# Designs tried in a protein design run: designed miniproteins, single chains. Part 50

Each design is a single chain, and the fold is of that chain. pLDDT is the mean over its residues in the fold that is shown.

## One batch from the design tools (miniprotein)

Design m1724
Fold by ESMFold2-Fast:
Structure m1724 (fold): chain A 80 residues (1-80)
Amino acid sequence: AVPESWLKIPPSILVPLLVKELDSPDEDAVNRAYEALKHFSKTSPGAIEKYARAALEQIAQNSSNPKAKEKALELLKDLG
């Protein structure tokens, strides 16, 4: 579940922060960021497209964290 307090943060700020957490060395942070980004890809796909696509593509191609790469690729696949 996405915390209600996060929904009060503008997508232009929240979405980039979630993408940064997706590339975290903390596995729990990666899982939370993935679930939140997946939620927003279904409820607000335009916000993810506008604020996350380029950063997700960078993580998918360049991240040293294989879990972050896999989750970035899954999110990009969900967006089309």
Scores: mean pLDDT 79

Design m1725
Fold by ESMFold2-Fast:
Structure m1725 (fold): chain A 55 residues (1-55)
Amino acid sequence: SSLLDRLGEGAKRLLQHELGLSEEQIEDEDFVIATIERESGKDGEEILRRLSSIP
């Protein structure tokens, strides 16, 4: 029941490539959120919620 589990496989791969994450790192919700915040300066949870609406 993590935000990452709500993402489609395509959205997960897009995030993984955009952020340069490993297969293990993309499954760590806290790490993904922290990376998004570091790179974008925005709320990582908000970005994940927006991405969950992409098919």
Scores: mean pLDDT 77

Design m1726
Fold by ESMFold2-Fast:
Structure m1726 (fold): chain A 97 residues (1-97)
Amino acid sequence: SEIEKILEKLKTTPDKKEQKKLIQELLDLLLSEMEPDEARAKLLVYVARILDEELREEFLKQLDEEEQKIMEELIENKDYEKAYEKLIELFKKKAEE
């Protein structure tokens, strides 16, 4: 899958500019294959798991405070499954309001 190709490149690419381009490509691809809430949640979990600390911090600064809190908890606890579930619940609540 194209997603798997981008994730492999992210794991092996040390260049921050190239990593940022790959993150954008990953987001665009996820948005083409699934609902926006699922795409956003998956992207955030991938960022937390794969990206180096500095680039991850730059990315997280673009998120709202509720998303940042879930991501900070994920980074500390490394519980990506629980973080994904919390993000989906948050996005569903926001969509219903």
Scores: mean pLDDT 73

Design m1727
Fold by ESMFold2-Fast:
Structure m1727 (fold): chain A 79 residues (1-79)
Amino acid sequence: MRVLELVEEGIRTGDVTLIVGGALRAIGVLLDSKDPVELLAAETALRAVSYYLTTGDKEAALEILREGRERVRRLEREL
């Protein structure tokens, strides 16, 4: 969850340090975690960052994060 929050704030404010910091944390989760909730959050964060950097579309990138957060919450309830 914290990874999604960092990336969301970074994209919303244009803070490159938060975007990069969030992306690096997400990569760390993908390399080290076996938790499906953490993996889904990390993948969602990186997808939003990638979309934002390639298109510049903040609204669409934030929507990717919002939908991902809902998927994470659903997965947590089922586990």
Scores: mean pLDDT 82

Design m1728
Fold by ESMFold2-Fast:
Structure m1728 (fold): chain A 65 residues (1-65)
Amino acid sequence: MQKDIDRAMIRMGLSVAKQALDRKKVTQEDVDFIKKYIKRAEELGDEETVEELKKLLKQAEEELA
């Protein structure tokens, strides 16, 4: 049960990151936020969310470059 709640919270953060990318106003804070969520998802063993967050991180870093 607790793992399901943590997963839902991570997915909420994922949604926020996607919205930032959609606005095309990605900041360094958004990149740091995504990295923090990747670490959290890895700690929970949620490989699916880790892969999705890694894709968003790559997009966010490309937007900053």
Scores: mean pLDDT 73

Design m1729
Fold by ESMFold2-Fast:
Structure m1729 (fold): chain A 56 residues (1-56)
Amino acid sequence: APEIDTSDVRDQVGLARKLAEAYPLPPEVREELIAAAEAGDAERFTALLVEIFERA
């Protein structure tokens, strides 16, 4: 969908932190996921999620 709101960036930060706390991620991956969300880098955030799912 081509509709992107600024609120989505904030939602990504909150979601990333909850995911990092709820799932047993390696500390390095957890740090990168939160950092990508805080930087608003949706592409990197999505790439990290894909990598996590591929490892599962």
Scores: mean pLDDT 65

Design m1730
Fold by ESMFold2-Fast:
Structure m1730 (fold): chain A 86 residues (1-86)
Amino acid sequence: MEARRAARRAQGERVEAAGRRALAGEITVDDILARLDEILAATPDPEAREEIRALRAWVETAATPEELAYGAAAVVGWEAALEAAR
């Protein structure tokens, strides 16, 4: 129980940090797309791959700092899902 709670808290902190970096202009659309491509290559599940491709297509249209922050946060969520699958 403690391990799952610690993992959720760490994920939340990583999501907030990624969002803040995107709002500060430290993360670009190209950075998020490159990371999603790496996550997609590491993801064997076809349903998860479709969700990641849909997110990637949405990130390509991101025009505001808030949309970029959402994209960065979603990347952290998918990275955590890959770590949990190990």
Scores: mean pLDDT 74

Design m1731
Fold by ESMFold2-Fast:
Structure m1731 (fold): chain A 82 residues (1-82)
Amino acid sequence: NEKLERQKKALDVAIEKIDTLKSLSEEEKEKLKKQLEELKKVEFESEEEFLGAVKSIFESVDSFDGNETLPILEEVLKAYKE
């Protein structure tokens, strides 16, 4: 279950970083956090599938700026690989 533990750690990093996004409303932050929490229950077959799912969640919010999400995705990837 090492993959699932890595995913959970990476998702915790993503959830923590959501609070640093100043462009998002509190409602948008809560929506993203809930969607990321749901991903903790899913085991992905590959790193690419996992990161794709995280990216899709961020892209689901109209207020998202790609420049704000890129640092988060990089930290998620780093946490997943540790």
Scores: mean pLDDT 77

Design m1732
Fold by ESMFold2-Fast:
Structure m1732 (fold): chain A 94 residues (1-94)
Amino acid sequence: MKEELREKAEELEKEGEKLAEEGAKLYDEGVAKGDAELLRKAAELFKKAAELYKKAAELYKEAGDEKKAREAVLKATAAAISAVAAEIEAERLE
């Protein structure tokens, strides 16, 4: 029971990590090129990563893994902040 929830949470966390890494690359490229479209795409990837981390946190909490749930919440918060930063940077270029 709890092992299945942990496994699903780990899968969601890994998917979130991949999207956050892609978002970070697009953010760096957008800033370097002054490309608002790349920055907006980075923001969408960070928002999606934040939602995946949030879902992972809920599943970790149901599994009784409070430490991993807390870590996933922090990752979700960091991704959400990165999304806002990317949106602000895109707005500055317009």
Scores: mean pLDDT 89

Design m1733
Fold by ESMFold2-Fast:
Structure m1733 (fold): chain A 72 residues (1-72)
Amino acid sequence: SMALAEAGARAGREASEAALAGDREKAQQGIDRTREVAALGVREGGGPRGEGALNALAAYGQAKRVMEEAGL
């Protein structure tokens, strides 16, 4: 669903911002939420052709890279 795609993108964005600020706990919470949204998208087939799951997975990957670059 669009809401699921937006939730994933928001969680990934919040994780990236927390990582850049050095807040590992908040960054991990955002990563975990992005992962949960991705899992829901796969199960529900929400959004056009499962795009919600794909968007959440992309946000997850981006947030992980930001954490790695921040040394977290």
Scores: mean pLDDT 68

Design m1734
Fold by ESMFold2-Fast:
Structure m1734 (fold): chain A 90 residues (1-90)
Amino acid sequence: MTKEKAEKIRKLAEEAAEALRPFHPGVADTIRYLGEKAAEALEKGDRQKAATYIAGMHLAVVAADLLGAPEEVVERARKLINEMSKLADE
């Protein structure tokens, strides 16, 4: 069910973005953007593009960590992105 997976990815990306937004709004906006692109790619059946956008979200979280986001927020964002990666691989 491609639509259901895409909606779940949008929700998880929104949750990750909201967790980071109080600390790094630019990183939060990047994650939201990449989440939407990953969801669009899955809706089109392009699993490789979806995986690439999800990898981009991991890089955005690394940037937030290096910029001093709290450890608990970084860990939560990474867990949400890993859940998105698992959905894209199924």
Scores: mean pLDDT 86

Design m1735
Fold by ESMFold2-Fast:
Structure m1735 (fold): chain A 73 residues (1-73)
Amino acid sequence: SSDIERFIAEVEERYRAAGREVRVFLVSSDPKELEKVIKEAREAREQGIVVVPVFSNVKISKEDFDRLLEVEG
């Protein structure tokens, strides 16, 4: 939605203004899309990029997402 796109743009602008590289990932309830996002987010995190998950219609916390990046590598 436009609200999600606006939120992503705001997050990216805040980190860019702080001189930090950021990647925002849309997290879906689709397991195949989630696996792809986890892989790409882990690779970005290993490069020192700030990873920000955005959850659409799913009740996965940021803490749970961070655990997935650490355990399911």
Scores: mean pLDDT 70

Design m1736
Fold by ESMFold2-Fast:
Order: C-alpha cells, then sequence, then structure tokens
Structure m1736 (fold): chain A 77 residues (1-77)
C-alpha cells in the first residue's frame, strides 16, 4: 500500500500529514460529506475553504478525472 505525504495545506485541512493513497480518497470524501460541501451532482464549491486553498481551485467535480489528478499532484510518495 503506497503511503503518501500531503502538502501542508491539505495536511492542515484533513488533520493528517501522511496516509495511504486509498485512505486519502475516503478521508477526502468524508470531509466533503461532514462539511456539507458535496452536492448530489458531485460538484463542490470550495471557495473560501482550506481545501480549495490546498488544491488551488474554487470548484471541483468528484466524478471528473482532473479532480483526482489534482489531488495526486498535492501528495508525494
Amino acid sequence: MTIVTLNPLLAKTLGVEKMSAADLYNKLLQYLIDNKLLAPDGVVDLSGTLLGEALGVDEIDIYDDEFWKRLAAQTTE
């Protein structure tokens, strides 16, 4: 299982500096659900959020490949 190190803003947002890539996926989805950011169509407004700052975007679509590529780019192995 690949352990990834999160960028400082992403680590601050999720409360963890390192985790498995699979756990990062689940933790990010749980963060969106817990903060009531996830819309039924999968589009998320991140404007003014720490997650938006960490990813460098104001909006994401969780069903878009670009979102998951951006998330991977914010981690190192």
Scores: mean pLDDT 76

Design m1737
Fold by ESMFold2-Fast:
Structure m1737 (fold): chain A 83 residues (1-83)
Amino acid sequence: MIEEGLELVKEGLELLRQKRYEEASKKLIEGAKLLGKEELDSETWAFGVGALLFIMAEMLSADEETQELLLKTAKEVSKALES
């Protein structure tokens, strides 16, 4: 599950770079939920924090509708990783 969760988060981050926000949101949340079901090592946790920072950075250049989507995505990712 960790490998699958990491791959989904990586796919989501790539979709964010491409400004494919709805698809990115889905992949990031799915990946974070898979990672949250496992005990995270410090490396995997750091990667998750990096993903959250990248989501927040994308919000700074996004329109209002996309900012709402990305904020919800960041909240769900954070919640999943803390579980």
Scores: mean pLDDT 78

Design m1738
Fold by ESMFold2-Fast:
Structure m1738 (fold): chain A 72 residues (1-72)
Amino acid sequence: AVDFSDSSLAAKNVEAIRKALESPVNDPEAVIEQVEKEIEELKKMWSSLTEEQKKALAEVEALVAKAKAELA
């Protein structure tokens, strides 16, 4: 689960997700699915997000897209 409720935690979540996606031991497909579910929930509240949270969300989306491209 990813929590973007605090802007400083949003940056930490980006780094945690990057490490999880880059780990060869983790199932990258399962990590991607979990992160995409969190992204969908956050996008439902997009207008309520801070600029820092929106930037962090965009970075996470870029990391997921890169990981999906690497798996394909």
Scores: mean pLDDT 70

Design m1739
Fold by ESMFold2-Fast:
Structure m1739 (fold): chain A 67 residues (1-67)
Amino acid sequence: SSVQQQVDDLLEQASEHAQQGDIDKMMQLMEEARKLIEESLSGEEKEKALKKLDEHTDWMKKVGEES
């Protein structure tokens, strides 16, 4: 769906900014993805999208702890 494509695009952009060291922009994009998921998806599709977001969030926490 277009919503799933938008979420994937936001997560890809967040990962690119994370690799550039732009953590603030990464966090902003992750928050936008979360809001889109919460407002536009339901049921199993929502759970799958939130799991993907949580995987990215776990990676971000590990990067932050290395500083």
Scores: mean pLDDT 77

Design m1740
Fold by ESMFold2-Fast:
Structure m1740 (fold): chain A 60 residues (1-60)
Amino acid sequence: SEEGKKKGEIAGKKIAEMVKKGASEEELQKIAEEYLKGLSDENAAAATAKIMQALNEVYE
């Protein structure tokens, strides 16, 4: 869970930066996949939650 949270925070920050630079949905998905790669289901879920939180902050 802690590893997933840390990776999710790093991925979320990177994705938010890419969104601000006008990155495509395909590029954002690729970044998310790269950071979720090799994680357990629990860590992947924690990371995904952090990524979604970062995206919500950028779009809202």
Scores: mean pLDDT 77

Design m1741
Fold by ESMFold2-Fast:
Structure m1741 (fold): chain A 73 residues (1-73)
Amino acid sequence: MEEAKKLFDEAIKLAPEKYQVGLKKARELMEKNPEVGLVAFELLARKYAEDTGDVERAEKIQELARKAYEVKK
C-alpha cells in the first residue's frame, strides 16, 4: 500500500546514511513478514540510539515504522 511505503521512506530518511541500508532491508522483510520487519526496524532504531545517544530520532523512526505496520494490517 502506498501509505505504508511513504511512512517507511520517512522513517529511513530520519537515519544517517550508514543506518539507512539496514532500515531498507528491514522494510523488505516487513513486506514478506510484517512482524519480523517491525522487530528489525525497532532493533535498528535501538542500535542507532545506543551508538549515537539520539533517542528522540530513534523513537520517531520506531513510531513511523509502527504506523506503517498498522496501515498494512
Scores: mean pLDDT 77

Design m1742
Fold by ESMFold2-Fast:
Order: C-alpha cells, then structure tokens, then sequence
Structure m1742 (fold): chain A 66 residues (1-66)
C-alpha cells in the first residue's frame, strides 16, 4: 500500500543522505590533504561506500515504484 511505498522512499532518502555525507568527507580529504596517500585511500573507501549506499537506495526507489 501507500504506507509501504512511503517507508521504502524514506529508507532510500536516508541512505542517499548518508552517501552524500560520505562523498562530502571524501572530497574534503582530497582537497585538504592532496599529497597524503593515506587521505587518498580513505577518500576512495568513502567513495566506494557511498556508491554501495546509492545502489541500495536505487533498489528501494525501484521497489516503491512497483
């Protein structure tokens, strides 16, 4: 029903907000520590986690549309 679709969309939004936070942190690490190999690895890890969360959010949004 509509309530179930709203819950799926709410979960998707929560995941997308988390992904946005991770991408922002990754960007800040790259900008503040451009020559630090450790910061680069941390940024890559955060970007990977963000991509995973975005994928899961897309799955929830697709389910809400069905």
Amino acid sequence: GAAEKQELLAQAEKLLKRAEELRRKARELRERHPDDPQARLEAEFLEGMAALLEGVANWFRKKASE
Scores: mean pLDDT 89

Design m1743
Fold by ESMFold2-Fast:
Structure m1743 (fold): chain A 65 residues (1-65)
Amino acid sequence: MKITDDQADKAALQLHLETGVQLSKEQVEKIKELIEEGKSAREIAEETGLSQRNASRLIKLLKEL
């Protein structure tokens, strides 16, 4: 699944509003790449420093956009 930069930015902002987690542009870009590669929430968490809960929520937000 190909994710746009606009979708990734909106999902990161929504996660921040819901959880208080602030993502850098580099973290957002890395998450986008990992999701496009079909990586699990666990693998995304390990690569980006997010909790699995936050990684799972971010993936869900990207699918809702």
Scores: mean pLDDT 78

Design m1744
Fold by ESMFold2-Fast:
Structure m1744 (fold): chain A 57 residues (1-57)
Amino acid sequence: GPEKERILAELRRLAEEGSPGVQTAARTALAEVERNPDLPVEVLRRALDAIRALERE
């Protein structure tokens, strides 16, 4: 759905443009999505929130 697509787009952006730690975490999250394409949007939202918290360090 639209929310999942927006989260995946943001994870892809962070994997390319984030700090080194953020990039690594975002790439790990994207790899998890590739292994488990049916991951609930709530799991993806929590992952994105955790990765965004790393940006504030």
Scores: mean pLDDT 81

Design m1745
Fold by ESMFold2-Fast:
Structure m1745 (fold): chain A 113 residues (1-113)
Amino acid sequence: ALTKEEALANPEVQALFRFLSLTDLSVKEASFNGVVFKQQDLPADIAEAFPEVKTVLLPEEGSLSAEQVYGLALLAEEAYQPALAAALYSYVAEHYPSLAAEAEERVKEILDQ
């Protein structure tokens, strides 16, 4: 898995995160550097923890590696965006078996805060 230090040093992951941070979350779809992001409702457990956040933009399945999506979640967590971080970790757990256990633990830690 991509560490926080690796995510902070990765220019591609940083550029994707900057794009997400500047994008209006009311849009249904947005693309950056060939990656398509689609508006998704928050998973029920995350929506209960963060009722002020209704939707997030998540990458289209297969457009990014497990490590890239996990890196985006680490950057969102570092930027004090816990709802986005939890949603990205949940997305990793659902779509990337190689990092599912690690991502599930990160979601649990965010929801316990």
Scores: mean pLDDT 79

Design m1746
Fold by ESMFold2-Fast:
Structure m1746 (fold): chain A 96 residues (1-96)
Amino acid sequence: SMEREAAALVTGGAITSIGSEVQSRLSAARLEKAGGSQSLIDRLKAQAEKSRKVAKEVVEAGRSGDLEKAREELEKAVEVSKEADALVAEADKELA
């Protein structure tokens, strides 16, 4: 059913965005403990807030029943997740 398909897209986008938030916050905390780059810590914290916002937007799009809007928000969630992954990789390189 279309309802199950919309729910699956929304769930996937929300999980992806929440995962990005958690990873960004953990990387920021690890850098803070290690005395790492303040600019990178600030960027990771900003990225976590961006991921949290996208998670809310995905849920709201799902509640609208608009499949096109749900797909657009899922695409944004994937893009924001890639941004988070890049910052986490930069943090990992600094911590090595």
Scores: mean pLDDT 84

Design m1747
Fold by ESMFold2-Fast:
Structure m1747 (fold): chain A 98 residues (1-98)
Amino acid sequence: VREKAREEARRLFEELEETLREQARKLGLSEEEIEELLERARRHAEESAVRLAEELVKQGVPEEKAVEQAAAQAVTAALLIFNAEALIRSGKIPDITA
């Protein structure tokens, strides 16, 4: 479960990585900032997918479905975090945690 969830999340994230990179460039982020955000988002997606898949299996969801659902949810959450960070760094929204 853990390894399959991590692999599926990585695969889904890699499919979206180029689109995210292009979007961040349009917002005016540097290549260094983009790579830092992508690395953090990918790590978050992988870790969250593992945690969610284990929880779904405990709830009786079949392993294959648990992996698919957990990976999709984790990648979606990571995308939202990436976009929020990119908007903050570009000055489009204020850093309310500053």
Scores: mean pLDDT 80

Design m1748
Fold by ESMFold2-Fast:
Structure m1748 (fold): chain A 95 residues (1-95)
Amino acid sequence: SYEEELEKLIEEAAKKDPKKAKILGNLKGTVEFAKKHVKNEEALQELIEWILKKAKEIVNAKTDEEVEEIAYETQRYIQKYLKENGIPVEELPER
């Protein structure tokens, strides 16, 4: 399960980098929110898979600047995706 892989990444990050662990924890919260509100199962699975891919990129990022940039882009994409699927969220501005 993509969700089980995300949980494992959070546990690994918590031991090495608390900042990354916090960001990944926020992504887990977003996955839980999406599961509650996104009615299309295929779209939900694609979103969760994409979030897991971004979580892996955050774990592998070597600088705080890279971590913050990936996290910002990930959050913005998720907000846009949710809005396009009829869930009212505010989008982060384009950088």
Scores: mean pLDDT 81

Design m1749
Fold by ESMFold2-Fast:
Structure m1749 (fold): chain A 93 residues (1-93)
Amino acid sequence: DIKEKLEKAKEYLEQAIKAAREKNTPEAKDIAARAEKGIKTVDALLKQLNTETDPEKLAQLQRLADLALEQAQIMADAMENGKIEEYKELAEK
């Protein structure tokens, strides 16, 4: 479900921001900034999903939801579990 993926992505982004706020590393500052932008993007996608009926746009929303969830998980894992290598790969994209 697109909505469930977007809501889950938002939860991971909020988790990443909260964890990053206690850290004074360049990576933590960058993750917090990216996650804050990510929340705004997810909120916009959730609003679009509520009114969208075009199958092509719904397919695009599905891909964007999958990407948002993946990126949010990487940011949360970097802050909570020290999986910084996955975050560096994301940051190079």
Scores: mean pLDDT 80

Design m1750
Fold by ESMFold2-Fast:
Formats: sequence, structure tokens, C-alpha cells
Structure m1750 (fold): chain A 79 residues (1-79)
Amino acid sequence: PIVHVVAEGTPEQIEEFERLAKKIAKEMGAEIVSVKREGGKLEMTFRAKTEFDAALLEGMIRIAASSVGVKIVESRIEK
């Protein structure tokens, strides 16, 4: 499954969020498929091994976004 996340924030918030999201993905053994920065917008795509791992990764990334003050504008899991 693919986890797709789009986040908005200040440049400093986006930088911190990107670091946290990459760290979470690495610790969970998820593949970072793509990372795109477009001004105050960050788009990240991850590949998880299982639907359970994808759901857990998505949830952890949402918590990280909230802790940094970043707004998640889109979040979805695709098979």
C-alpha cells in the first residue's frame, strides 16, 4: 500500500515535519517513494509492506504534523 500525505506550514515547520516523517518511515521500515516541496507545501509518498503498517504510518505522521503545527490538507492510503 502507498501512503500519500500533503502538508502546509511555514518553511521552518515544513522542514521539521519532513525530518520527523522521514525518521518515522525509516524506523517503521517504510520506503520513501517521493518528497516534493512547493513553497509552504510538502507532498510525501511512502510504500508500506502491509495495510496495517500503512495505517499506523499515516496515523504517526498525522500526530507528528500536529506536534509541529503543520496542517495536513490531504492524507490517503492507496493499494
Scores: mean pLDDT 85

Design m1751
Fold by ESMFold2-Fast:
Structure m1751 (fold): chain A 100 residues (1-100)
Amino acid sequence: SEEKEKKKEELLAYRQAENTYFILATRGVPVEELEEWRERELAQMREAGVEESVIEAFEKGFEEGIELGEKNKGKLTPEEIAELGKKRSEEDIKELQSLL
């Protein structure tokens, strides 16, 4: 259904943003740099005519990802960060598949 496809797009945008910004913040990328990436992605999404609910999901993922990443900043090795990122991506795929 159209509603089901929209929910999938919202979940995908949220999870991709959450995982990406979590990994970058955990690696110690400054929040200022992450905000520049957010502005770029938001501009691209708006130019592409992405639904506002999907943009809101992306912004939620960005905020939650950074908050979680900042909490883990300097506590994990590069190898641990890579493994955690892989595990989170696998969980995101499973969640998306559950909506099929």
Scores: mean pLDDT 81

Design m1752
Fold by ESMFold2-Fast:
Structure m1752 (fold): chain A 76 residues (1-76)
Amino acid sequence: SEEKIKELALKVLLNDDEEALKELVELLSSKDKKVRELAAEYLQKLYGKYGEKIEPLLKPLLSSKDEEVRKLAEKV
């Protein structure tokens, strides 16, 4: 849900929660298109402060066989 994605982003911003950051990156592979797009938007906003932690988590997704997942990972 949108609320859960916002909660994960807040955990990253307030607590530097690396598990919440990992879960946000995993949501780029969600079967729900709205969830994937919303996760990508929050990751873009977080990239300025957390880019070094996001980059290694994106690496498997950049090699994904799913073209849509790969494109979203590239946009982050």
Scores: mean pLDDT 82

Design m1753
Fold by ESMFold2-Fast:
Structure m1753 (fold): chain A 63 residues (1-63)
Amino acid sequence: GALEAALAAVTQPDGTIDPKEALKALVERAGVPEEVVLECIMKTRKPDGKVDPEELLACLKEA
């Protein structure tokens, strides 16, 4: 779907996503409201500041 395509486009070679790139892709490509994306990023963000695409996708589907 649109969420999976947007996340796949910004997933880095190590399998993680930069939160700034995730926000841009989800808002611009998938049409997710910025507030929803930011909430899910805050919930799924790792201590190193990166997000897991599967955890982020799961949060967005529950929102």
Scores: mean pLDDT 80

Design m1754
Fold by ESMFold2-Fast:
Structure m1754 (fold): chain A 63 residues (1-63)
Amino acid sequence: AEYAKKGAEAGAKGDAEAARKYALEASRNHDSAGATAAWEAAKNPEMSPEEMKKGAELGAKAS
């Protein structure tokens, strides 16, 4: 769950590269709920800061 949390937090901060990196690590460990939220935030540059923050919250709940 650690990588999913880091990915979600990176996404909320607007750090798309870090969010993708942690999403890949979480995916490798089959820890996908928070990683998926961070991954979606990272690959969608049009996503508002509000939506990225929601992604981080979903990641925290998934752990």
Scores: mean pLDDT 61

Design m1755
Fold by ESMFold2-Fast:
Structure m1755 (fold): chain A 84 residues (1-84)
Amino acid sequence: GPAEEAANRAREAARKAGGGPEHSDLTYQGAVEAARASPEAGRSAGEGVANMATDIAKDGSPEGAREGVLNAGYAALGTAREAR
């Protein structure tokens, strides 16, 4: 669905930025969990995660990109928790 599509885009952006598989998986899982709690919250979380991951990937700072992806993942998980 849309949240999983956005999560996959975020995962790919994280990989291109030099983020590890664990960072990418956290970002994806957070968006999917948000979608399970609420489809609307999942879409918003997925879009926010994808946009943030894409933007930080473009900045060209591997360390900053990894930290940004981790923060995006935690934000998505927080959205899932609030939507319960």
Scores: mean pLDDT 62

Design m1756
Fold by ESMFold2-Fast:
Structure m1756 (fold): chain A 65 residues (1-65)
Amino acid sequence: SAAEQEGIEHAKAAAEAQARGLALYLTGDAEAEVTVERVDDTTLKATATSPKGTAVYTGSLDNNL
């Protein structure tokens, strides 16, 4: 449904923001490149990569996707 798709897109945006925040916190680099992937029905993985390092956020979607 449209609502389900909107929920997934919102969750991806949140995961991206978490990975960027972690990269900024750990390395001071606000301009990290972020990729977000849905690795299964209950898991998102966001990877923020910069010359100063890599931050990975793994989020659970363990509620009614």
Scores: mean pLDDT 74

Design m1757
Fold by ESMFold2-Fast:
Structure m1757 (fold): chain A 90 residues (1-90)
Amino acid sequence: MVEELYSERLTLLAEMAKVAGVGDEELVRLMEELAKKSIKEALEELLKKANRLTPELLQQLLEQVKADIEANRERIRAQIEEARARLAKL
C-alpha cells in the first residue's frame, strides 16, 4: 500500500518530466520537490498513526493522501504550462 502510493507519485513525476522535456533541469527539479514534499508528509502521517489506526481512520487517511496527490498533479501541470508559455514568447 505505501509502496503503491510512492510508485504512483514517481510515475506521475516521470510522466510530467517526459511531457516537459527531460532536458529541462529547472522544471524537473521543481516537479521533484513538489512530489517529495507530499510523499514525505503522507508517510510521516501514516507512520505516526499506524499504531492506533482503526480501519475507518486508515481509509480516511488514504483518501487524504489521494487528495494530496491530485492537488500536487494540478500544481505540476500549472508549472509546466507556465514554462511552456514563457518559452513560446521567446
Scores: mean pLDDT 54

Design m1758
Fold by ESMFold2-Fast:
Structure m1758 (fold): chain A 87 residues (1-87)
Amino acid sequence: SMIDKWIDIVDDVSDKYKLTDQQKQTMRQIVTSVVNYIIKNKMSKQDSIKAIDKALKMFIDTHGKSDPVFTKAMKEIKDKIKKVIQS
């Protein structure tokens, strides 16, 4: 259920920003990796928020100058996932 909710966020935001299939798949893979890491390590809400924030921030910093639309989409995915964890 947690994985499904995060993938739904990736799909919805990717569609909103009209991301390429490759960009959408990349985000799905990053988010799935973070979710699996959180589940395996039984991480707290606070540590889970830090994990997603760190993972996506590194990716955003790498793409920030070359693809502003993808960067904006990644930031929105990060913020929405953080909100779901906080709930």
Scores: mean pLDDT 84

Design m1759
Fold by ESMFold2-Fast:
Formats: structure tokens, sequence, C-alpha cells
Structure m1759 (fold): chain A 93 residues (1-93)
């Protein structure tokens, strides 16, 4: 169905985004060491929006493609770990 295809595309895009974050994480953390509080806050806000969207997409994907939902859940956990580290760095500023 069109709905199933659209959900699979959205979930796949989220998985790719999380993979990019994971691959570049050490570089991102190094950048955050020299970034302003405002720049770190903007990136934290972006991560929060991505996590919220991922959770919403996961709920819609789970009944139609449980395996894809599991992969999306793993992607969301990568983003949540990045968020936690970013919030810890912001508190030290």
Amino acid sequence: SKEKLELEIEASMMIIAASVVKTNWDSMKKHWETASEAEIQAEIDTLKKLIKKGEEVKKRVEPVDPELAKRLDEAIEILKKALKEGEALLKKK
C-alpha cells in the first residue's frame, strides 16, 4: 500500500540519519567542545525533534513491518545517547 511504502521510506531515512550521527560522533563531540552554548542548544533541539519523529514513525511502522520497527528503535537509541552526552556538555557551560 502507499501508506506502507511512505512509512518504510520515513523509517529508512531516520535509520540513515542515526547512522550518520554514530559514524561522525567523535567529530561532533570535538566540535561541541569549542561550540557556543547557543550552537549546542540548537543541535540538542534538533536531536529532540528527530527522536520524537522517530518514536511517532516507529508506532506506525510496528504493526506493518516489525523488523523495520526494531531497526528504527536501535536508531532512536543512538540518537538518545547523543542527546544525553550533549545535555551533559551543555550543563558544564
Scores: mean pLDDT 84

